# Ledger of designs, part 95: designed miniproteins, single chains, continued (5)

Each design is a single chain, and the fold is of that chain. pLDDT is the mean over its residues in the fold that is shown.

## One batch from the design tools (miniprotein)

Design m19505
Fold by ESMFold2-Fast:
Structure m19505 (fold): chain A 57 residues (1-57)
Amino acid sequence: SSLHQEMLRTIGEILRLIGELIDMELSGKVDEEEVKKLEEERKELLERLKELEEQLK
């Protein structure tokens, strides 16, 4: 279903953001502006995932 595909896409995006944060930590180069951007993107994706989960219940 399109809903299932959208959930998988959203989960994939969240995992990508986690990977970017890990890469910054491992490189020892933390960019405050980039962290702020990733934090906002993560917040938006988590809200979207919550909305999609509510549609499945």
Scores: mean pLDDT 79

Design m19507
Fold by ESMFold2-Fast:
Structure m19507 (fold): chain A 91 residues (1-91)
Amino acid sequence: AEELLEKVRELGERLVELVKEAAEAAKAGDAEKARKLLEEADKVAKELGEAAKRALEAGAEEALEVAKEALAKAQEILEANKEALEKALGT
């Protein structure tokens, strides 16, 4: 249970870092790098959701809370950088 909760924390940190790097790439005008980082972040977010479910099933009640906090932080970063991301990735 604790080991699974640790995996959820690791995935949450990875998600936040990927989103930060994507925002910085977008601000730098590197649309291709921003897109690749966001695609990776989406994959990590899905893995985080599955890991949180497995951790909860194993009795780690905090797993969903940890995952929700990481997802909320990632969304906050995306919203704060929305104009740069839309400009870099928009059609």
Scores: mean pLDDT 84

Design m19508
Fold by ESMFold2-Fast:
Structure m19508 (fold): chain A 72 residues (1-72)
Amino acid sequence: SMGEELVEEWLKKHADTPLAQHFRRALAAGDHATAGRLIAELGGGYERKGELEKARALYELADEHFRRAGVA
């Protein structure tokens, strides 16, 4: 999905940041609640820049993670 591609691009671009490391650990651990929150934070960043289609794709991906976590 577009959301998954945006996450992969972001993680590759920011590979050495603490935030990217935290994000990768959440994904590797199957921590859907943490992954969903971090994906939603990325979506908020795109929304603030007016990139609404990218924001929507990230929010949809975050919702999928939250459903798997039992949070939604």
Scores: mean pLDDT 85

Design m19509
Fold by ESMFold2-Fast:
Structure m19509 (fold): chain A 84 residues (1-84)
Amino acid sequence: SEETRREIEELLERARELLQQAIQAYNAGNLEEARALLEEALRVLDEAERLARRHNDVRSLIEAGSLTVSARALLYVIDKELAK
């Protein structure tokens, strides 16, 4: 529905904002803040993917997948640094 499409778009926008904030925190050396922002972004992206799959929204599935790959890659780097 149009309502569900707007909900998915809002979730994707929230995820993009969180990922941008995480990148800024990472660049500032705030690794724990960046990690928390990425974990929140991944939760939002999981919800966006679930809704997109349920409503056969292929565009949003592709975008959520792309953002998830980016978030996971940065989180991997941060987790590796924090484990040292």
Scores: mean pLDDT 90

Design m19511
Fold by ESMFold2-Fast:
Structure m19511 (fold): chain A 59 residues (1-59)
Amino acid sequence: SLMERARRMVEGVKQAMTQLGVKNPEAEKALEEAERALEEGDAEKAIKYAQRAGDAIGM
């Protein structure tokens, strides 16, 4: 489902940011928006912001 995909993408970006030790304000902001979207049940918005966070850290 889209919701499962969104959760996997958000988790992947969180793990990548933690492992790389990067502090990127743009990526952190996008990740926060993605997590909020997951809590709201908005899979499409969560995927969009998870992609933005990933792009900001070069994923």
Scores: mean pLDDT 82

Design m19512
Fold by ESMFold2-Fast:
Structure m19512 (fold): chain A 82 residues (1-82)
Amino acid sequence: SREEILNGARELAVRSTVYLVERRLRTDPRISEEVRREARERIREIERLLEEAEKAGLEERRELLDRAIELATEMEKLVLAA
């Protein structure tokens, strides 16, 4: 269904952002330990939301994935601003 396809795209977007942020944390020594700690805490929350989304119905899954996208976006801004 369209909803399933869109949810798949949302999950892929979140996972891609997490991957790029984790790579940045590994490769950029200029990022402070404080920002690294905050980013890791946000990654843990995102991973929790993704796991909950996988177990949820279509409507609840969309809400959880939208929240994960919001957190991923804020995390990316935090890391790129460092």
Scores: mean pLDDT 87

Design m19513
Fold by ESMFold2-Fast:
Structure m19513 (fold): chain A 58 residues (1-58)
Amino acid sequence: MKALELAAQGRYDEAIKVAEEELKKNPNNKEVYDTLARIAERAGREELAQKYRELAES
């Protein structure tokens, strides 16, 4: 996933954007929610990370 590559480079805002675009194509993709939660956590966006973790587990 391109988002994970961007996150590995420290480009967290771009990584989140790419993962959100992927989510728009497949709204029920739990793997994308998990990826978004992990990226948001690394970016220090705790509220966003918690939201996506809940969606990934639901």
Scores: mean pLDDT 79

Design m19514
Fold by ESMFold2-Fast:
Structure m19514 (fold): chain A 71 residues (1-71)
Amino acid sequence: SIGSNLHAGMQQMDPTRFGSLNPSDLETLSSTLDGDTLRLQIRDLRNPDRIYLVDIDRTTGQVLSVTLQQQ
C-alpha cells in the first residue's frame, strides 16, 4: 500500500529522523498531483506540530524528497 511505501521511503531518505517511524504515525493532510509527482502534506503524529512535504514518483511509488514545511 502507499502507506507502507511512504513509511519505508521516508526512512530511506532520513533514517535519523524517520528510523523509528511506524505507518500509523503518519497522517495525510492533503494530496496533490503535480505532473508525474504525487505531493503529500504529512503530519508526523510523534511531533504533530511538524508537517512535511513529501514528493512521490507516481509511477514507482518511490519517495523523491521529504521537506519540513511547518513546525
Scores: mean pLDDT 79

Design m19515
Fold by ESMFold2-Fast:
Structure m19515 (fold): chain A 84 residues (1-84)
Amino acid sequence: AAREALEEALRRLREALEPYRDVLEAHLDALEAFISPEQQAELDELVARAVEAAKAGDAEAAREAGERAVELTVALVEAFLASL
């Protein structure tokens, strides 16, 4: 179901970021400055697509957009941590 797809994407994001939680919490302002407005806009668009797909009951579109949002977030976090 579309709701399950969103919940799975959120769980995957939490699990992927858990090893970095302490570092991210210590450097939130720096992380916000590291992410470009274009990268933030892309992430916001993917999140909006996932939410709209779930609202429409489109489980496949919700999974696709949610997965892309998780992938982008993890890549941005890993790039940020490598810059520290």
Scores: mean pLDDT 81

Design m19516
Fold by ESMFold2-Fast:
Structure m19516 (fold): chain A 86 residues (1-86)
Amino acid sequence: MEELREKARELVDKMIELVRKNKDKIPYADEVIEMLRAAREASPEAGAVAFESVYEILKKSGPETKEAQELAKEARDVFREILEAE
């Protein structure tokens, strides 16, 4: 549990960094960053939903966000894994 939570936090932090670096390529980048910050502190269920939403936004932005897209998907999956372990 603790290991999965730490992995999720690291993925979120890396994703925020990538979104910040590609801010002009991502629609509503500031709102995406706030959503990620909220998801970092959220319950596993709420976190999984938030990361799915971020993934869909990034997917529409193009190939420059591919690394952030993969991180969002990985974070979503980690939060879902935490939920299953409850």
Scores: mean pLDDT 73

Design m19517
Fold by ESMFold2-Fast:
Structure m19517 (fold): chain A 62 residues (1-62)
Amino acid sequence: GPSLEEILKLIGRILRAIGEVLELELKLKKNPEDEKLKEELKKAEEELKKLKEEFKKLEEEE
């Protein structure tokens, strides 16, 4: 299975990605018609989804 170091590194990347999504969601709530923020949020959500899928694959290898 994956090392603790690999798991912690991926968790760190996921936490950062979650923070980016939350920040963009808060900005979009204040500016709901900002198309640039909508596009940035979509990209951040797609990146977070990819990281979550990588984490699930690591869990399956244990």
Scores: mean pLDDT 82

Design m19518
Fold by ESMFold2-Fast:
Structure m19518 (fold): chain A 93 residues (1-93)
Amino acid sequence: AEEKLSLGAVYLKQEKYELAVKYFEEAIKLIEKEHEKPTRLLAKAYLLLGKALYKLGKKEEAIEYFEKAIEAAEAVGDEQLKKEAEENLEKTK
């Protein structure tokens, strides 16, 4: 899961948004398959997927993932990750 997230983040930095989305979606599926409660890794994956979707002009989908990132970050007590997700959500307005 972390390897897919890291690879997706590299593609996001390279502005290869479609590849970034693919790898973040694969990371999320792997995290969910591990049968864990909301994790910091899942919150981070939602945030990164939202960023990539926003860059592709898929604003409504990006909003959904930023909201999921906020909820997951709140569930794990990660205030910095929650704040970053909230800031990205505001940029979609």
Scores: mean pLDDT 82

Design m19519
Fold by ESMFold2-Fast:
Structure m19519 (fold): chain A 86 residues (1-86)
Amino acid sequence: MTLVITLRNYSEEQKAEWKEYAEELRKRGYKVTIEEEGDTLTITIENAPVTLVIGEELRAIGLGLDGYEVEIRYEGDTTYITVTFP
């Protein structure tokens, strides 16, 4: 599965934390692409295992409960998670 995580309205600290997480995933052998356009950070993880996808969906749902704007969308073998920070 491909996992695409899109972050909007993040702080510099949140950007650094998510970039560090993306590098950790690369060290674990995943193909990770990081793209920055304006106030949007997109992390694409190719060939993500189902356990990673479920873990990120649960994290996103938790953020939604904490008042973040969260969207989860599915298209074919790709899971899209969008998080907008307050």
Scores: mean pLDDT 84

Design m19520
Fold by ESMFold2-Fast:
Structure m19520 (fold): chain A 67 residues (1-67)
Amino acid sequence: SSSLQQQADELRRQYAQYMQLSSNYKSLGETDPEKRDEYLKKSEEYEQLGEEYRQRSQELRDQLDRL
């Protein structure tokens, strides 16, 4: 259904946004030695959140493919 597809697309957008945030914080950690640990921790947190959204999106897509 279009509703499930819209939900999967929204979860995929959240995944992309969190992965971009993760990448940005990783880059900041490489350029700021004083805040490196803080930025790397945030990068890891956003990467984990993104992966959770990726998995949820994939589960919905798998459900759609079985219909």
Scores: mean pLDDT 85

Design m19521
Fold by ESMFold2-Fast:
Structure m19521 (fold): chain A 77 residues (1-77)
Amino acid sequence: SKEDLEKLKKELVELTQKIIEAINAGDFERADKLREELEKLVIEHFKKMTPEQQKELAKFYKELRDKVEEAIEKKRA
């Protein structure tokens, strides 16, 4: 449902914040583990969604992934 998608989005944001915090702390092992959990969560839910929801989730996930990649680049620079 739309409500389930919005609930998932909130969970993905929370996980993304934890990933960024781990990166900023220099804990790349924790960050990698959390990134695997995030990707697995997205893939499992993606399989259960309508095409419209899949499109919305894919766009949202890309935005979150871009934020993580930016945090990694800033930490490594």
Scores: mean pLDDT 85

Design m19522
Fold by ESMFold2-Fast:
Structure m19522 (fold): chain A 66 residues (1-66)
Amino acid sequence: SGEENLKAMKLGIELGKELATREGLSPRQAGERVREELLKQGFDEESADYGAFSAAVAAIRARQAK
């Protein structure tokens, strides 16, 4: 649903920023890691994909702020 997609995107932004900032992961690695985590939490493939994309974008932005 749209609500689940928004939840996944919000989680993806938060996790993607943390993974880039604290663990030094690339945008691709942050996206892949978040996708796996969202699927493990019970999000469907579509929501996990939205979250992963949001995580990658958040990782890019975190790198730009450095």
Scores: mean pLDDT 85

Design m19523
Fold by ESMFold2-Fast:
Structure m19523 (fold): chain A 56 residues (1-56)
Amino acid sequence: SKELLEKAKELMKKYGYDFKKIGEELGKPEKEVVKIVLEEEIEEGLELIKKAVEKL
């Protein structure tokens, strides 16, 4: 969700790429946090891979 992504990005400003700690702060598994951040990072470049991956 957009809200979870925004919170994760705010925590990344404080903790960098410590997704385990970010996940603990958000009450989410590290894996889910990584996936959400990766989806956003790829979204801008995804226009070119849209034919293979509609989104994430």
Scores: mean pLDDT 70

Design m19524
Fold by ESMFold2-Fast:
Structure m19524 (fold): chain A 75 residues (1-75)
Amino acid sequence: KFAELAKMSDEELEKRAIELGKKVYDLLKQGKTDEARKLVRDELGFPDSLSDVVIDTAIKNYIELYEKKKKEEEK
């Protein structure tokens, strides 16, 4: 729920964003672009009518966050 996100700490929000980024990254690696878009829409509470351009921008940001954290953990 949107109200639950507003009560989360910055660390909890970052952890959830990284977990979402990992799931989206795995789906895109498998060529499951539609499933990745649906996952982001469902997790953020966006309607299916929202432009794919907006969803694709969110996907890119989540993947970049996940890749950054993965590189930090590999050091």
Scores: mean pLDDT 73

Design m19525
Fold by ESMFold2-Fast:
Structure m19525 (fold): chain A 63 residues (1-63)
Amino acid sequence: DKELLLAVAQQSLKLSPEEFEELVRLIEEGRYEEAVELLMRRLKISREQAERMLEGLKKVLDL
């Protein structure tokens, strides 16, 4: 279930496997500011949108 949710999140975000692995690692390490900056840079979205995406990913990761 968790692996399926992560795979769906990766496809929905249109990140490469390497970029998605980097994002998950940053979140698991508590490096939330760097995770937000990665989302903003790669997806060209606002900080507010990136922070909402981060909160969704944290829930999928049970954080």
Scores: mean pLDDT 78

Design m19526
Fold by ESMFold2-Fast:
Parts: sequence; structure tokens; C-alpha cells
Structure m19526 (fold): chain A 55 residues (1-55)
Amino acid sequence: EEYRKKLKEKVMELIKQNKFDILRKIFAELSKLPDTLSDEEVYKRIEEILKKLEA
């Protein structure tokens, strides 16, 4: 559940920054992932997407 909390905090930060396009891309990528992935694995995938978009 720690990683789930971190995910919520990341989403809140993106909302505060009005980065809704980034949020949409994150949710689109999450929808492609199998439901069997752990919260930790999901969090790492989100970090990868964020790094790619920040470049």
C-alpha cells in the first residue's frame, strides 16, 4: 500500500501542475499492464513515463 500512496501523491502533483495530458498518458499505459502487477512495478512504470516526458 505504500506504493499506492506514492502513486496518489504523484497524481495530485500532476493535477496541481495542470499536466492532464501526462495523467492521460499514464492511465493509458496502466490500462495496458496486466492486473497481476504489484503496486511497486506499476510505480516504476509510471516513473519511466514521467522521465521520458520530462526529457
Scores: mean pLDDT 73

Design m19527
Fold by ESMFold2-Fast:
Structure m19527 (fold): chain A 59 residues (1-59)
Amino acid sequence: DLTEEAYQRALSLLSPKAKEQAEKNRGKMSLEDAAREAGDFEGAEKVRRLSEELFEELR
């Protein structure tokens, strides 16, 4: 499933604390927002760019 694959790829870009925040809020908060809440701004930017790249592939 491309969605689950994308989620796992994005999760691997986050800090450990951001990963925990994302898993805890799965379905309630985006990975980008979870990373920002955890203070992982670099991870949030990487996730945003990955989401843009994957959107191109979903055509």
Scores: mean pLDDT 75

Design m19528
Fold by ESMFold2-Fast:
Structure m19528 (fold): chain A 60 residues (1-60)
Amino acid sequence: MVTLTATFKNPLKLIGAALRLIGELPEAEVSVKGDTLTVTLPDDPELVKEAQEILEYFKD
């Protein structure tokens, strides 16, 4: 299992990232605590890369 963590200053971007991850990556376990989004994935480099790209997209 691989765990990714990202912090968002904008709560709308946090929610957008969470919804995108849930919709695109059904294998992902997504949790939110305050301004921090945590994603846990199988150790699959393609899934990890896709999750990282979603998190980057919402960081702009």
Scores: mean pLDDT 82

Design m19529
Fold by ESMFold2-Fast:
Structure m19529 (fold): chain A 68 residues (1-68)
Amino acid sequence: SRREQVEELVEDAIESARKLAEEGKYEEAETVIEEAKRLVEGVLDPEHAAELLKRIEEEKKKLEEEIK
């Protein structure tokens, strides 16, 4: 389903962002997370988006703490 495809893309984006952050590529990692957020907001209805957006926000917060 479209929801399952978006969930898979979000998990892939989170893994990619973590790997980029481990390589010191924080700007690229943040871009990947922001792209995942835009995908969720643009494709899913609010009912299905809420849980994925919470997950993305948690990962973005962790990334922002690593940048400092």
Scores: mean pLDDT 79

Design m19530
Fold by ESMFold2-Fast:
Structure m19530 (fold): chain A 93 residues (1-93)
Amino acid sequence: AEEAAEGARAAGPLAAELAAGVLALAAGVGRATGVDVPAELLAEAAYGTVLGHPGGTEEAAERVRRGVLEAVEAAPTSTEGAEEAARAMTEAA
């Protein structure tokens, strides 16, 4: 979660909020369907969201991507990992 928070700080508040929103939506789908979204897809979605934002840097996007992967790997499910990453990013932004 700390790496995701640092990535969010580097990305800035709006890009971090958008990336956290994408992760929260994916986690919501996982909760509703019982099917975990793959860690790689969650990380790439967050990366693309940051990189696509005006003023977004590849460095900030890569930090967010790594933070999401770490959160997912540390959690019992990718859904819980995505929720934790989204929370940490929102709190840091």
Scores: mean pLDDT 79

Design m19531
Fold by ESMFold2-Fast:
Structure m19531 (fold): chain A 80 residues (1-80)
Amino acid sequence: SMIEKMQEILEEVQKIEEELLKLKAPKEKRREVVLSLASISLALMALLNVDLSEEEKEKLLKKAEEELERAKKILEEVKK
């Protein structure tokens, strides 16, 4: 369900936040991760609005998933 996917995204966001606090990442890379996480939070907030169509909800969920993958990729580059 959409709610299950949103919960999975929230759990992944928490893991990224915890990992980012542990890593001594360059400020620029840290900023990029934080901005991606902010975009995810805004998309999830919008998804909780019952006035959205199913098509609009799918689009926002996809955007949140894309931003999540972007944040993960940046963290992988920081670890190298």
Scores: mean pLDDT 83

Design m19532
Fold by ESMFold2-Fast:
Structure m19532 (fold): chain A 100 residues (1-100)
Amino acid sequence: MEEAEKLLEKGEQYYKEGRFDEAISWFEKAAKLAEEKDGKSPLVARAYLLMGEAYFEKGDYEKAIEWYRKALEAFDPNDIDEAVLAIHAATLLAIARSKL
């Protein structure tokens, strides 16, 4: 997980710089590495959420919706911290749908 978290942090840096294509590439690498080690994990769900946010910022609302939906499915509803992130993902999904 530590390696996948480091990839996620690189993506976050590119996202903050407005480099959304690079951010997405790093988030995809983070999600894939986390999936290979742990399957569905909080880090996978967070990477999906961040990919959705990056696509939203690019104006690709259909892809943003797909990734927000994947994030919602990946979050554990019995974990309170993940439940809060799931509520945020659901809100972002509703906003993205309003742009179509």
Scores: mean pLDDT 81

Design m19533
Fold by ESMFold2-Fast:
Structure m19533 (fold): chain A 66 residues (1-66)
Amino acid sequence: AKLRVETTLSVTQQTGLILRLMGDPRLKVKVEGENGLIIETTLSDADLEALIKELESIPGVKVERI
């Protein structure tokens, strides 16, 4: 599955999020500009929904399934 993530986070918070996501070997993270991420994953639907909810709980983060 693929997710598009848009953020309004500070550079420090954005970097922390990227490092956290890149720490999961099931997630392939591509940075698109300063505020955009593409996440490609082999997660189950249940784990994918959990990831989306976790990301959407962060203020200034929006997630879209693509």
Scores: mean pLDDT 78

Design m19534
Fold by ESMFold2-Fast:
Structure m19534 (fold): chain A 98 residues (1-98)
Amino acid sequence: SLEDFINQLVADFEKRLREAKSLDEFIEVLKEYIDYIKKNITDEEERLRAISHLLRVAGEILDEKLAGLTPEEREQARAKFREAVIKLLSEYFNAKPV
């Protein structure tokens, strides 16, 4: 079922995010999974729900990974992540190909 597919996808995604050794790897994992959803979920509303779920999970795991850093390092990492998410969403949701 779609629900079982999404649940398995999210479990694999969480594992990959926790295994990421850098913020750049973390962002790359997010890009890979969003691209996978775009290719495998044809319904726009279901795709949006799945991507929104991935973004929430990514934010939660990022905060877990940043807990041991200084406040300044945490804010710099969050800013870089926000910039990457904005770019990704602009490329993948707002695209008419122009």
Scores: mean pLDDT 82

Design m19535
Fold by ESMFold2-Fast:
Structure m19535 (fold): chain A 102 residues (1-102)
Amino acid sequence: DELEELLDELRELLSQLPPEKQIELGRKMLEGIEAGADVAIENKLSPEEARYLMAIGGAAGLLGEDAEAIVREAVKLSLEEQREKAIELLRRAIEYVRELLK
């Protein structure tokens, strides 16, 4: 599962940051995940769609983007487009954390 592999890579990279930075980015990511979960519950989405919206929200939040706005737009996408958006944002989040580790 490409989504799970990217999430695992992101978690591993985050674990290499100083503790204060892990807390800072972890909080932003959790806020984004919560936005994704809330929108999924509001729209009575499938567990698979909920996973994609939570991943989208988490990655967007970590990147300092408006996670709630991004997730509310993402709910209008097809399941495949939601998956592609989650993968895109996770890759951007991974590169962002890699830059912080330099």
Scores: mean pLDDT 89

Design m19536
Fold by ESMFold2-Fast:
Structure m19536 (fold): chain A 70 residues (1-70)
Amino acid sequence: EKKKEADRYLRQGQIAFLQTKGEEAKKLYEKAVELDPNNAKAWRNLAILYRMEGKDEEAEKYEQKAKEIE
């Protein structure tokens, strides 16, 4: 089931983020939204990472995407 697989990638991304592996976390969150575009939590976590990189316009886009899903 794609939703369960996306949730697994979300969890792995959260673990990578806690280990300060931001680039790995970003790739895992990207896989999560690719498998389940309605995974609002993964979109929010992507927004946080993009904002940390100074990519405010991309972060706002992902924040809006998460808000529209929820």
Scores: mean pLDDT 83

Design m19537
Fold by ESMFold2-Fast:
Structure m19537 (fold): chain A 65 residues (1-65)
Amino acid sequence: SRRSEILAEVRKLLEAGDYEKAKELVEREGLSAEDLLHVARVLADQGKEEAAEFARKLAEEVEAK
């Protein structure tokens, strides 16, 4: 689905350290905080703590709307 494709792209951008593009994609596509927390959990499980923390920050920004 479009949503799962977008989530996969966000995860790839965060894994690559391309945080600015990840944020732009999240804002443009209107991803939910739940989706971003799921991405953060996957990244944390992979030991990518900085990327996971950024995903959690994006989730907080979405919830604050």
Scores: mean pLDDT 81

Design m19538
Fold by ESMFold2-Fast:
Structure m19538 (fold): chain A 81 residues (1-81)
Amino acid sequence: MVEEATEKAVEAARAGDLEKALEYLKKAIEAAREAGDEAAARRAYLRVAEATVEAEDLPPELRAEAERLLAERRAELAAAE
């Protein structure tokens, strides 16, 4: 289920476990695509990216890149409405 996989990815990202966060994000995106719900896939990515930026142990260079990608994704979602 997309929501469950997204939730686990967010928890892993907040814990600083980027490998688990990416694995659960991959599952959430695959489940959303199987359901034909591209919006759910985009929302899953956005939630995990936000949680990753919040992680205390994320290196500053990766944090800056994540914040930039998050801003681009937010603008993309706003333009799609």
Scores: mean pLDDT 71

Design m19539
Fold by ESMFold2-Fast:
Structure m19539 (fold): chain A 75 residues (1-75)
Amino acid sequence: MVPSPIERLARYDARLFLQLSDIVPEDEFLRQLEQYVRSLPPDYARLFVRELLYLLERHRPELVERVRQLLERAL
């Protein structure tokens, strides 16, 4: 099935945060991620988180567990 416009936007946002993880230190990345997730509508935050974790498992597997723990606190 073709993803909805909202799912496509969430995937785009997740890709931008993946790029951020390559530029900033890990602690700064996690801080910015928590602030961003807390600013989002709950339904969109869940879609964004799903897409981000999918990308992190492929590209930055070392961050996955720390991101999951942070998101359990923020969501």
Scores: mean pLDDT 80

Design m19540
Fold by ESMFold2-Fast:
Structure m19540 (fold): chain A 55 residues (1-55)
Amino acid sequence: SEIDKKIEEIKQRIKEARSLDELRAVAQEFATFAEKEKVSQDKVFEMVQLYNESR
């Protein structure tokens, strides 16, 4: 689905982020996307864990 495709794109951006500012920007973009598209809580939790592991 388009939602799953966007989630995978954001995961890749988190992994490739070169600074904390880039990580924060991607996290903010995901938060906005997740609210708009009603992304499941499980997927949101997975993204939060990836973000924390990348800090």
Scores: mean pLDDT 79

Design m19541
Fold by ESMFold2-Fast:
Structure m19541 (fold): chain A 56 residues (1-56)
Amino acid sequence: MSPEVLELQEKLKKEGYDVPVDGKPDDNVRRAVGEYIREKKLSLEEVQKLLSLLQP
């Protein structure tokens, strides 16, 4: 459980993605991050930061 993952989940839920806010980087959170990156056209640096929170 990570506070950074909780913040990410809250941000995704606020943006309209269906994710739990439980601090666990599950497959649903990973999928939502992928959709968020695509929709927001995030920079490579932002993408790398998000993916570092979801590393296996």
Scores: mean pLDDT 76

